# Designs tried in a protein design run: designed miniproteins, single chains, continued (2). Part 112

Each design is a single chain, and the fold is of that chain. pLDDT is the mean over its residues in the fold that is shown.

## One batch from the design tools (miniprotein)

Design m7887
Fold by ESMFold2-Fast:
Structure m7887 (fold): chain A 95 residues (1-95)
Amino acid sequence: AAIAKLEKKPRELHERAAEMSLELAKKSPPPAAEGLRRAAEALRQGNVAEAAAALAEGATRVLGVPPEVAERIVELAREGRSAEAIALLREAAEA
């Protein structure tokens, strides 16, 4: 997964990911835009786990995921369990 790959890369890739996140935020609905901006800030600070959590929070807000499920998705993302976070997000969005 892209997030897990970023954890093993130099600061320059974190900065590029932060810049891309800010560009996507300009084109995104407000809940997704806020998540992307928080992810960009976390990436610039070298905190990939918090960046993943911010992206997951934004995605759960956009998709209207129930709070209890949203909290689990954010927790999985923060732990670097991105595949599990994505799977749970998809199941919640399809319900």
Scores: mean pLDDT 76

Design m7888
Fold by ESMFold2-Fast:
Structure m7888 (fold): chain A 69 residues (1-69)
Amino acid sequence: SMEEEARRLAEEETERAKAAIEAAFRDPSQSDQAQNVLVGAIVRLSRDPEAMREFMEEVERYRAELEAA
């Protein structure tokens, strides 16, 4: 269904974003690449407000966890 497809897309985008953010935390030279991954995900999810919300919430949560560690 469209709903399942949107959720799967958001999950895949979220996992790629989390991996890019973690890589940038370990190596600052990866910051530009992480930024590009995040912007790309936002653009691709921009037509689906629910998928965008889920993506943004998970990315924000993960960033907060990395900052706290």
Scores: mean pLDDT 80

Design m7889
Fold by ESMFold2-Fast:
Structure m7889 (fold): chain A 61 residues (1-61)
Amino acid sequence: MSEAEIEARLDAVVAEGVAAGASLEEIYARVMKVLREAGETDEARIRALLARVAARIAALR
C-alpha cells in the first residue's frame, strides 16, 4: 500500500467517523485497524499519520 493510499484511507475513516458522530475512541480504533492492515511498522511514520489524524479531526469539528 502506498503512503498516499494510507493517507487517503485515514482521511476517509476520520470523515466518516465524524459524520456518524463516533467517539474519538471509535475513530482512533478504526485508524489503528487501517494502519495494521496496511502493515505500517515505522514508528516515526505512524506518529506522523496519527498527528495528521488529530489535525483532521480538529478541522472537521
Scores: mean pLDDT 79

Design m7890
Fold by ESMFold2-Fast:
Structure m7890 (fold): chain A 66 residues (1-66)
Amino acid sequence: MELQSQLSKIASDTVNLFQTKPKSEAKKYTYDKAKKLGEELGLSPEKSDQYADAIFTSAETQVKIS
């Protein structure tokens, strides 16, 4: 499965968590899922963290606008 598709799923799940859970829990979920995905795909920890940061920031921005 393409990396982009999996990242999009994590992003969608993170946005949903922002609606029902504290921001800290949504952040933890995003980083945990991105780390696991990175490990499965053989990405470096730095790259996994970059994806987690991008997803969380995007989701937070979407929730603030909506």
Scores: mean pLDDT 78

Design m7891
Fold by ESMFold2-Fast:
Structure m7891 (fold): chain A 82 residues (1-82)
Amino acid sequence: MTREEKMAEFRRAMPAMQAYIAANREKVEAGIEKLRKLMETADEEQREMAETLINLVEALANGDEKKALEEAEKLLEMIEKL
């Protein structure tokens, strides 16, 4: 599966992800807090990846599709480098 194909799948999944976040906001916020705590002992690359994931979730929660796509592509690029 290419990056373009993965991004196309992400685009198709976005409405469901946005609906889940809206319905489970408190759980999502708790997850973000746990991730922020893990970042305190992480290296710079791990912190950047976690921050990108947090930015992606916040963009989805806010309905910012452009930012969500940008953060998703950045996250995908970082994962591919692992």
Scores: mean pLDDT 81

Design m7892
Fold by ESMFold2-Fast:
Formats: sequence, structure tokens, C-alpha cells
Structure m7892 (fold): chain A 106 residues (1-106)
Amino acid sequence: GEDERFIRRIEELLEEVIERAEELIRELERLLASGQVSEEQLREAERRLLSLEIDLGVAKIAYAVAVLANILSEAQRRRLDELIRRADELLARARELLAQLKALLA
């Protein structure tokens, strides 16, 4: 039904955020390992991180709506909680790597 479609969209958005965050982290780790980063590469990484933070925020708001509407099974709630936790951890890691890259620019 409508509730099932809404829950699936939240899960899909969270899975997309996780995948994109993992890709960003891999790129940031490669740049850090190279010891070289351009101002343009740094700006692009900052834009990508901001986009991820916005999308995670949207997913969290949608999840809060689903919780308040009492439309989630226990299994769905555990699954979405785990995806949000993973996304938060990945975005925290991306922020740490981005800060390290900023330190490479003179």
C-alpha cells in the first residue's frame, strides 16, 4: 500500500546515501594517500558531502514521520535505524577525511 511505498522510498534513499558516502570516502582516502589535492577537488568533495548531509536529513525527517504515524513493523524500524546509524558513521568519516585534506592546502 501507500505506507509500504513510503517505507521503501526511505530505505532506498538511505541505501543511496550509504553507497554515495562510501564512494566519497574511497575518493578522499585516495587523494589523502597521494598527498595532492587541488582546490577544485576539495570544493567538489565539499559539495558532495553537503548533498549527502541534505539527503540524510530528508531521510531522517521521513523516518520520524513514519515512526509518528505508527506504520513501521519492528523489523522495518530496526532496518531503518541500522541504515541511519551506518550513514551517520560514514558521513562522520567523510568529514574527518575532508578536514585532513584541507590541511594539505597551503
Scores: mean pLDDT 91

Design m7893
Fold by ESMFold2-Fast:
Structure m7893 (fold): chain A 82 residues (1-82)
Amino acid sequence: SAAIASVKAAFEEIRKAIEAGDVEKAELKLLALINSLDLSEEDRNRLLELAEQIIQAAKAGDIEKALALLDEAEALAIAGIQ
């Protein structure tokens, strides 16, 4: 669906920001994405918790952990809008 394609594209931009070390850009884009999605309160809260963990890992320079958590967040977002 177009919605899933748009979500995947947004997560790809966030991934690139994390890989570039632009944590501020990654955080802003991730929060904007989560706020734009039609999600249940439970799914939104889970994604916000994952977002905090992703940004903390990225700030610590643990890029592998940040990207793994981002993949988990993408899967939850896609499942939540379907």
Scores: mean pLDDT 88

Design m7894
Fold by ESMFold2-Fast:
Structure m7894 (fold): chain A 73 residues (1-73)
Amino acid sequence: SSVDLVRRHDLEKYTPKAAETLLKLSDEELSALFREVRRLLAEGREDEAIALLQSHGLSREQAEEVVRALKAL
């Protein structure tokens, strides 16, 4: 089965530190956010991806966890 970080179970499994903050966003907002983060990571713009996640209420540690999870998927 494909991992979908918009799903609560996958979010809690792969990003346990960020999950509570991210679950405050709607599924549509999470999908849009992760699409933009993946775009920035594909362009080698990791610091901008972290800054984008932090703008949505994540700490640096939570943002780095999300980036690592998305790179591994």
Scores: mean pLDDT 83

Design m7895
Fold by ESMFold2-Fast:
Structure m7895 (fold): chain A 68 residues (1-68)
Amino acid sequence: MELEKELIEAVLNGDFDRAIELAKKLGVDPEELRAFYDELLARPGVTEEQARRAVSAYLLTLIEKKKK
């Protein structure tokens, strides 16, 4: 509902800290989100921009799955 909209806005604005806080409140595991981001950054040749885009897409998918 309201928190979902705020989470999507935070992701779109690149406010990663706010996105993690809102994900936690929505029952999305922030540790999973962080681990995914860290795993992407650990791969050779992956830039922060690429990792941030992948995290954004993944987060949207998690929100959609939670609605099931």
Scores: mean pLDDT 69

Design m7896
Fold by ESMFold2-Fast:
Structure m7896 (fold): chain A 58 residues (1-58)
Amino acid sequence: VEKLAQKILERARELGGNPPEQLVKDVAQRLVRAFAGEEVPESAIKVTARHLAEKYPE
């Protein structure tokens, strides 16, 4: 979960966003649950990072 949260946070920052780290961790945990322990697809990570960047701009 921590590595996924870090990846989402880095992608959101690359897109000009700065979401709260705790929120990113919560979202990463929900993604892991939604995919039932399978690897979270890169497409889901991109969509999540974009949504967070739009909602939490710098």
Scores: mean pLDDT 78

Design m7897
Fold by ESMFold2-Fast:
Structure m7897 (fold): chain A 87 residues (1-87)
Amino acid sequence: MITEEDVERAIAVLEGLLKQMKEAFKTANREEKEKIIANIDKMIADLDQLAQQLRAQGKDDMAERVEAERKKVEAFKKEMEKELEKE
């Protein structure tokens, strides 16, 4: 069973990983950048699954919180894809 504590921990871990990915992307070569984008795609998929599970539990407010984080991750992916295309 997913708890609010589980969701908040997952979001905190994700925000930490996103910060690490942003720093890594600044000095990454093309292959490394493509791998970072692939990891971001996995994060988006994992967030979609978490939101669906929370809705199944009747926790729509927590699902909306997860979806807000998903949109932040998606926005970061779009920025990184634009940077990759410039190379």
Scores: mean pLDDT 80

Design m7898
Fold by ESMFold2-Fast:
Structure m7898 (fold): chain A 64 residues (1-64)
Amino acid sequence: SPEERYRLLREEMERALPELKERVEEIRKTVPEEKQGLEELLEVARTLDEVYARVAARQAAAEA
């Protein structure tokens, strides 16, 4: 169902985001001078966090 697909996607995002952030931080320690590429990756991670937070907030509001 659409609800099940949405739930599975949310779970996948919840698992993937922490791993992505850890990988970016590892690269930052290795190549601190490669700022532009790392900043772009961190911005993507932040944007995904914000989208996820908005989705979670809307779901909580709808269930209240």
Scores: mean pLDDT 69

Design m7899
Fold by ESMFold2-Fast:
Structure m7899 (fold): chain A 91 residues (1-91)
Amino acid sequence: SEAARLQGALAAYERWEEVRERIREVMRAIAEEARAAGRPELAAVAERLAAAESAEEALEVLRAYLRELQKKEATPELERQIALIDAILAR
């Protein structure tokens, strides 16, 4: 169910402090790979995610990026991902 997915995402969000350093390391690696691949917009988003001080900030950065992608080419999948983040942040 959608409620179960949101609850799972919230549990991950609540454990953000425990996994923050691992997420930062992964995001920095993604940023480096994105730059090497000639995708500076993805590198910028990954660096902002790595610099996020909370799961809430990280989700806001991700949502802003997905909204920009949605403006360029609207897809049901992007709309669904944005709605999921909106629901998590509303709690």
Scores: mean pLDDT 74

Design m7900
Fold by ESMFold2-Fast:
Structure m7900 (fold): chain A 58 residues (1-58)
Amino acid sequence: GYAEAARRAGEAGDDAGMAAAVAEAHKQGNLEEARKAYEAAKEFGMETAVRIAEQLGV
């Protein structure tokens, strides 16, 4: 799932990968996966992923 992909990107320090997972989950209408990815982005301190999630209204 997208939340798992986001968490793996966060563990690797990949902010862009985490942002992409949030954006893709939202694009697919998977709001719960997008929210979980947003929570992971906040946990890992990934500023770009957090910003993208907030701009999308996640």
Scores: mean pLDDT 85

Design m7901
Fold by ESMFold2-Fast:
Structure m7901 (fold): chain A 100 residues (1-100)
Amino acid sequence: MKEVSDEEIEREIRGLEGAAEYFRDVDPELAAFLEEQARRLRETLKLSQEERNREVLEVYEEIRRRTTAVAEDPSASAEVRAAAGLLAREAEEIIREMKE
């Protein structure tokens, strides 16, 4: 598994916080979920590299699962599904790179 730097985690936290802000008005449950995942990533800055890699991977697996569910939800608007689908793809890419 690739080592995750503090700078990478800080960038990912900013990305998740930005996504949460976007979803607050259109899917407040997803926004709250993304804010919780950003908080979890921030806590990984205090962990050993081995524990950090494990927690970061778990966070992105949960993001992928939740955003995929939203992207496939026929009750969600096309715009919300498209945005969730982009987040799911980004999470899948991060998971793939971390497993290298």
Scores: mean pLDDT 84

Design m7902
Fold by ESMFold2-Fast:
Structure m7902 (fold): chain A 58 residues (1-58)
Amino acid sequence: MEEIERRAEKLAEATVGGLADAGITPTPEQREAILERIRHQLRLVAEDGDPGKARAPP
């Protein structure tokens, strides 16, 4: 649980940083939405299981 939360926050900040580099400044509401979406996706992956058995990630 805590690992997913930390990863989601880091990914959200990286996404916001990328948008800022492209000249787009997201609103606080958009930042919250990005974090929530990433957190939800990470939880789904954790519950479904890691496909690491098939191949290493790119």
Scores: mean pLDDT 71

Design m7903
Fold by ESMFold2-Fast:
Structure m7903 (fold): chain A 61 residues (1-61)
Amino acid sequence: GAEEELAALRALAESVPARSAAHAIARSGYQEGLRLLEQGDEEGARDSARAGLAAAKAAPA
């Protein structure tokens, strides 16, 4: 679900260096997903979290 995907994205952000591209991508995706979830858009939040996870994992050059 959206909360599970967002939790994974948050964990990834906390596991990488704070000034890395992966951290910036993960944080951005998490904030956007959380905003969508606050608006009741669970599908949008989940999709945002999944996209953020994929992008952050690909981010190291």
Scores: mean pLDDT 80

Design m7904
Fold by ESMFold2-Fast:
Structure m7904 (fold): chain A 70 residues (1-70)
Amino acid sequence: MALDEEERRLQAEGPALVAELEELAKSVPEEELEAIAREIAEELAKLDVRPIEKQHRALLAMIERLKELL
């Protein structure tokens, strides 16, 4: 198993992004969180990128969408 530089960076950033997302999610109704998560998942499904990259992009996109609502 080899983590390239990019994959290592994405893994290191993950926990901080998850923490930020969880904090923002407390202020948004569950129904809206589910709708936004589904929209982002559908958009990312169109991308031919690695699972770790999709996960990182999903976290960033979710955080941005929640910040726009708050």
Scores: mean pLDDT 75

Design m7905
Fold by ESMFold2-Fast:
Structure m7905 (fold): chain A 79 residues (1-79)
Amino acid sequence: MNEKEDEELRQARKNRDLERVGELYLKFLKELLGKQLGIKPELIDKVIDRIAERLSESGGKKITKEEILEIAKEVEKEA
């Protein structure tokens, strides 16, 4: 449930636990891509890898939901 995952993410941020924040964010991305966007399970890892690449290139700039959707469409088009 989105509300529970948002609360877990807020708690991890309050504790400055960057590893926990990363784990919760990855869990959220997998749920978003598979459950809400219907991305095939075999493509989810490719989408996550592309997101991680863009985060690395941008120096950790926040990625929007719209950018995530565009990345997912690019991966599906290449499949």
Scores: mean pLDDT 68

Design m7906
Fold by ESMFold2-Fast:
Structure m7906 (fold): chain A 67 residues (1-67)
Amino acid sequence: SSVEAENYALELIAAQQEMILLSRISQHLGSEAFNEALIELGSGDKQQANQTLVKYARQLGLEKLKA
C-alpha cells in the first residue's frame, strides 16, 4: 500500500539522517561524542533514536553558532 511505502521511505530517511549525523558528530564534536552517539542511536528504540537525533542536531547547531 502507499502507506507502507511512505513509512518505509521515512525509515530510510531516518537511517540516512543517522549516518549523516554520526559523520558530522565525528568531524565537529570529536571521538567521545561520536562513541556516545553510536551507543544511543544503536539502541533500536525509534522514539529514543528520534530524541537522540534532535539532541545531537541541536548540539551541532549550537557548535556552529559558537564559531
Scores: mean pLDDT 71

Design m7907
Fold by ESMFold2-Fast:
Structure m7907 (fold): chain A 77 residues (1-77)
Amino acid sequence: MQKLEELQQKLLEYIRKFKERDPNDKELEEAEQLVEEAQKLIKEALKKGEISQEEYEQYMNVVYELQALLNLQKVKK
C-alpha cells in the first residue's frame, strides 16, 4: 500500500507549503490535480477492500485539509 502512503506524504507537503507561504498558480493547479488523484485512488482502494473504512476516513481527512487550504487561496485571489 506504498502508493497511498506516498500520496499522503505529498498531500502533507502541499499543506505545509500553503501554510508557510502563498502558492503560485502552477502550485495551485498541481495541488488541485493531486487532490483529485488522491480522492480517486482512496475511493478505489476502499471499493477493492484494500483499506478499511477507518483508514479511508483518515486518508480523506488529509485530502479535506488540503482542499480547505486551496479554497482559502482561491478566495484570496
Scores: mean pLDDT 79

Design m7908
Fold by ESMFold2-Fast:
Parts: sequence; structure tokens; C-alpha cells
Structure m7908 (fold): chain A 77 residues (1-77)
Amino acid sequence: SEGIRLGQKGLELGRQGEALGAANGNIGAQMSGGAGALGGAVGRVLAEKKGDTSAGELGLRSGQRGLAAGRAGVSAG
């Protein structure tokens, strides 16, 4: 479903942000990326259980914020 797809995308983006923060030794960026990944995972699971696309959309937004934080960590590191 669309909600599952969006939540999965959020999880992937958040994990990318976490990895970028970790690679640059920026613990704040790493933690923000991890939080984004968690939001994506939760959004995916809720979209799967409830069929609600909005949960997946929130997961995507969480992942996007996590990736942005990871990228900021790379730029600052």
C-alpha cells in the first residue's frame, strides 16, 4: 500500500542520516537520523496494520528530517 511504501522510504532515509552522522562523528546528527528511521519504521507498521496512508506520510517526514540532520552533520564535521 502507499502508506507502507512511504513509511519504508522514511525508514531508509532515516538510516542514511544515522549512517552519515556516525561516519562524521556527529552524535546529534546520528541520533536524529536514528529517530527519523524509527519514525519511518513505526509509520510503516501502523500503515500496514490500519491501512492508513497518513501514518506512512508521518514516517516519511520523520525519515526526511533524519536525513537532513545527517547531511548537516557531514557539512559540520
Scores: mean pLDDT 82

Design m7909
Fold by ESMFold2-Fast:
Structure m7909 (fold): chain A 98 residues (1-98)
Amino acid sequence: SAALQAQIVALLRQLGVDPALVAAFAAVLPQLSDFAQQQLLVAARDILAVPDPAVRARLTALLVAALRRIIAGGDAGKEILEVLVEIGMELIKQAVLG
């Protein structure tokens, strides 16, 4: 939905993603499945919730790389899944280590 796409764009801006990249991705975003859009929203929210600024920056860089590959015609589901796996591993690490 347009509301979901607007939420994704707002979260990417909050993460400090380059405005030109956000604009380029916003043009491709309607071509993604609703499920892929929902998973991207989850990924962006989870990264934003990471309290360590260095970890948040690293996960944001992985998300940015995934967005660039999606714009270049990469498989959106695969790219988003790879980011979600990295987020999940970091959240597990934080829960175990403190």
Scores: mean pLDDT 87

Design m7910
Fold by ESMFold2-Fast:
Structure m7910 (fold): chain A 86 residues (1-86)
Amino acid sequence: SGAEREERLRELLLRLAELLIAGDWEGVRELWAAMEPEQRAEVQLLLSEVVIELRKKELEKHAKEGVPLEPITWKEIGEALLKRLS
């Protein structure tokens, strides 16, 4: 069902967020390899949305406060993803 699919996706995203925050690249690779193609597509779309949101905040701060642009870290992506799921 749609609800079961959504909960399964949420569990995958929570695990991914925790692994990204911890810098556990082996865990990230294993989790990604265990995903079905459809799950990978949904995870990629949501990660893209998180990155866009983080970049928007950085660009706004750069424009208003003159703070230099820096690369978005995987830890920041993981933390933002975790916040979105809570």
Scores: mean pLDDT 83

Design m7911
Fold by ESMFold2-Fast:
Structure m7911 (fold): chain A 84 residues (1-84)
Amino acid sequence: SLEDAKAAALAGLDVAERDIEELEREAKEKNAPEEVFEALEEGRRVIEEGRAAVEAARSVEEVEAIMRETTGRLQEVGRRYVEA
């Protein structure tokens, strides 16, 4: 159902947010450069936008499309994180 698809997507975004929180804690501990924090902040923004889009979605197909786009954007953030 649409409700089940949204619940699964939001749960996945909650996991991604926890991962970013852990990376942010590690980055603070090791006094990482500013670029690392900029990448993590972008990741948080991507997750926030993804949540809003999932909540507004009107079909399972739309939820799936949003999650594909959000996952792609988070992969780009991950690339910037390792390049920092």
Scores: mean pLDDT 88

Design m7912
Fold by ESMFold2-Fast:
Structure m7912 (fold): chain A 81 residues (1-81)
Amino acid sequence: TAGLLVQAAALVYQAYKADGKEKEGLRVAGEVLHRVQEGDYEGAIRLVEEGAEDVLKNGNEEAKELAKQALRLAEEARREL
């Protein structure tokens, strides 16, 4: 679970960065990692889902592909809960 969420955080960061929003990507990824460290896996999954959904609504095509990958990892992490 934790490993999947660390990978999902990296993908969310890359998605925001691809869309020119690197600072926002760092903030979101940092918050996901913080929740993982606290053992709040459900909260971490929710943040990945929210960040990826934002990119899917507003991002460019490269960013959207990365966001879809992040959502897939969040889904796998949720199955482990």
Scores: mean pLDDT 85

Design m7913
Fold by ESMFold2-Fast:
Structure m7913 (fold): chain A 84 residues (1-84)
Amino acid sequence: KELAEKAKEYLGKAMKAVSKSVSDDAAAEISGYVNAALGYIYLGDKEGAIENLEKALELAKKHASEEAVKEFEAQVEKAKELVK
């Protein structure tokens, strides 16, 4: 639970960074993978969490600005370190 709350904090910062630089549709898709990853973190499924964080990052790299991707990647890596 404590790890999930920390991951939620980091991933919230990641979503704030990309949401300003992508379309609403792209933000919704990225948010879907971020929320799936958070669900897996709550369940203790490290593999599912990492897989969904990697998919969210791939979409961010495709749709967001370089500056937003840099911030998103930093926050995603912090969340991944919590679950590895």
Scores: mean pLDDT 82

Design m7914
Fold by ESMFold2-Fast:
Structure m7914 (fold): chain A 71 residues (1-71)
Amino acid sequence: DAEAVAKLREEGAKLAAEDIAALSTLPAAKQREYAELLRAKAAELRARGTPVAEVLAELLERVADAAAALA
């Protein structure tokens, strides 16, 4: 339901922030690999067309964008 999706987005944002902090410790080549992998997975999730999959895709894209920016 909408409340469960909102809670997932909130909890996922906290986990994404922790992952983003950890990305700064990786070599640039690994940051790029990680960004590409996450973007590919986000595209797969968006193709499912469910609210939960869309939230997960948004979170993966956020981490991927941060990884790409750090590289």
Scores: mean pLDDT 77

Design m7915
Fold by ESMFold2-Fast:
Structure m7915 (fold): chain A 79 residues (1-79)
Amino acid sequence: MEEIRELGEKATELAREGARLYPTDPERARELFEKAMELLKEMRKKALEEGAMEELEEQMRRVQEAVRELADEIRAAEA
């Protein structure tokens, strides 16, 4: 449980840092986005394996939202 929560916290922190770096270092922001996506994927996999999806649903939604916001910023700049 705690390890899965830690994965979610790390993913959120990376997405947040990517958003902050994006205007100055878009390449680094993209790397952080990719890392956050991998951590979110691992968090979801472990939550399913432990049967902890319900307990982690709220945190998982927050992580997904942070990652989505960063993805939207990167996509907008490509346009």
Scores: mean pLDDT 79

Design m7916
Fold by ESMFold2-Fast:
Structure m7916 (fold): chain A 112 residues (1-112)
Amino acid sequence: SLEQLKEEVANEIEALLEEGQKVIELLGNKSLQDKLSQIKALVSQIKSETDPKRVLDLLKQLDNLIKDLSKLVKQLTDYSNPEMVKMTEKFLFLAMAARSTIFLAMRRIEQQ
């Protein structure tokens, strides 16, 4: 169901946001904070949206934001700091998992 797909996406994003907050606090970058806030807002919109076509559009926007956030985190990471590298690796793994869940959700909506 659409509701189940929305819940699956929301759960993956919740995990990403928890690790993202830790990375962003360490990096202290406003652009990262702004992108994280945009992801939170988009997930709230997805949760309340009942039109499958609108959900599909919001999922595409969410995927693009996570892609951009991941790229920025990679650019700002101090690779000489082992603690920062470990947090970045966890974040990027969760970002990949979230994007995979979004991709599968989009495909299932398009097939309905």
Scores: mean pLDDT 85

Design m7917
Fold by ESMFold2-Fast:
Structure m7917 (fold): chain A 89 residues (1-89)
Amino acid sequence: VTAEALPAEKVDGEWVLTVVATNNEARPIHFHVLVRVDGKLYASETALVNAGETRTITIRVKSPKKIEVLGTFVQDVASPLVLLGTVET
C-alpha cells in the first residue's frame, strides 16, 4: 500500500489538499486521512480502497496557519501514521 499527497493548490482563498492512496494488496484496506491545522485536528476522511484500486481524497482547508496532511492504512492492524505533506501558510 502507498499514499502520496499531491502539491497543495490555493483556489479562491482555500487550500485544496489531494491525497492519492493505492492498494497493491490482494484484499480491501481502509485508508484514513487526517488534516491538522497548527497541530490540531481539523478534518478527517476515511476511504475503503479495494484490492488493486487507487482512490483520490480531496479536502479543502480555509486557514492561514500551518497545514499537515497525514495518512494511515488499517487492515487487521493500523500502520504508523505518516506525514504525507505540509503547507506553510
Scores: mean pLDDT 77

Design m7918
Fold by ESMFold2-Fast:
Structure m7918 (fold): chain A 106 residues (1-106)
Amino acid sequence: SPSEKMVEAIYKSVQSTIDKIEELYKKKAPKSEILLELDIMLGVLEIALWVLKKVDPEMAKELGRFIDEVEAIRKEIEADPSKVAEGAERLRQLAEELKEKLLKLA
């Protein structure tokens, strides 16, 4: 199974992206910049998912579910930029749940 260090690295990467999105929203940055940060995170998570599918299918399943939720939140923000703060809070909750699930599998 992957080490707890890998789970922590994924979690910290996700949290860093959420912090950037919240700061961009606070600064009234263009919606395109906020969506770009989400797209970069999704790209990183897809690479992690590709690796985990080969080495730990159960962890891959949980990460895949998280990616689906991130994509749903991205679509909500694209449709309504006022949803950024709500979306960021939901992402933080989902990231905590992902960390707990992945640590139980490690």
Scores: mean pLDDT 85

Design m7919
Fold by ESMFold2-Fast:
Structure m7919 (fold): chain A 60 residues (1-60)
Amino acid sequence: AMTREEALEFLREKVASLDPSDAAAWQKLFRELVEKVTDPEDLEAIAAEFQRLVDEKRAA
């Protein structure tokens, strides 16, 4: 399992290399994070950050 800090770093690293038009890759990333993060508090923080990044993709 990933800690919140590890999961946020992982998310940011993956997002930096993701094609913003690749919806399947974004969905896959979110699913992996949900699978690896079992703490509800940590998952909530990660989901919020993920949504912020999705909003950036929509703006582009």
Scores: mean pLDDT 74

Design m7920
Fold by ESMFold2-Fast:
Structure m7920 (fold): chain A 82 residues (1-82)
Amino acid sequence: GPAEEAQNALSSSLTSNGGSAAATPEAANNASDAASSLFSSLGDAAQGNGIGSIITTLSDLGLITTTAANSASTAVNNFSSK
């Protein structure tokens, strides 16, 4: 479904970026509230809502770059238009 393709784009960006930029303890500590928000947004995205919050949260965690976030956003927009 649409959310699945968006999640795949985000997952690919995370995997690629995570391999080159190791998660810091600082990022992990800051991620507790962001992780709760992300998990809630993942549920919403499965229902066609909240996807922008997921992209923002992943970018803020440093797990994806601005370029990767833009690519994920474009994929979501292209999918939504079809």
Scores: mean pLDDT 55

Design m7921
Fold by ESMFold2-Fast:
Structure m7921 (fold): chain A 90 residues (1-90)
Amino acid sequence: MAKATAVYRELAEERREEALELEERYEEAVKAGDEKAKLEVELELARLQIEIARRTYEAIKDVDPEAAKEIEKQIERLEKHIEELEKKLE
C-alpha cells in the first residue's frame, strides 16, 4: 500500500545513520570472531526494526487496516526474534 510504504521509508531514513553504525559494528564483530558482539548488534538492529514497524502501524492503522494487519504480523515476528536473541545472550 503506497501510504504505508511511504511512512515506513520516511521512518527508516530517519534511523539510517543508526542502522549504518550497527552494520559497521556487526562487520567488526565478524572480523573479531566475537559471537556475543554479533548477537548484541543483531538485537539492536531488531529493536530498531520493531520501533520503525510500530510507528508505521500507528500512522496507518486507521487509514489502511489491511496494511496495518501485515505490519502487526511483522511486529510479532520481530518480537519473537528479539526474545530468541535475548535468550542467546544469557
Scores: mean pLDDT 82

Design m7922
Fold by ESMFold2-Fast:
Structure m7922 (fold): chain A 100 residues (1-100)
Amino acid sequence: GSRAPHVVLFPEKKPKEGEEVTLVALVTGSGDDDIEVKWLKNGKEIKDAKVTERAKLPNGSYFVGVEVKIKYKKDDEYSVVVTSSALSQPLTVKFDPEKP
């Protein structure tokens, strides 16, 4: 929908079974820079996720980077939940290692 933030999830390197990888969430949108981004593993919040970047861009948009370091297993599901005053409902985006 219009005004929904744009969310991109990607690994810093190709995930391999049993190896450490950093998952990156980049969230961009317009409006107030009051967005909260939470990483979930199998539906449970990851407390060790770090906000690495938060910026207001010259075009009036915002940019937020949130990273989490994980030990990759293909059977684990990762997602982010984005909340802000501009959203009527939280936005959930699933991490897909085979994203087109």
Scores: mean pLDDT 78

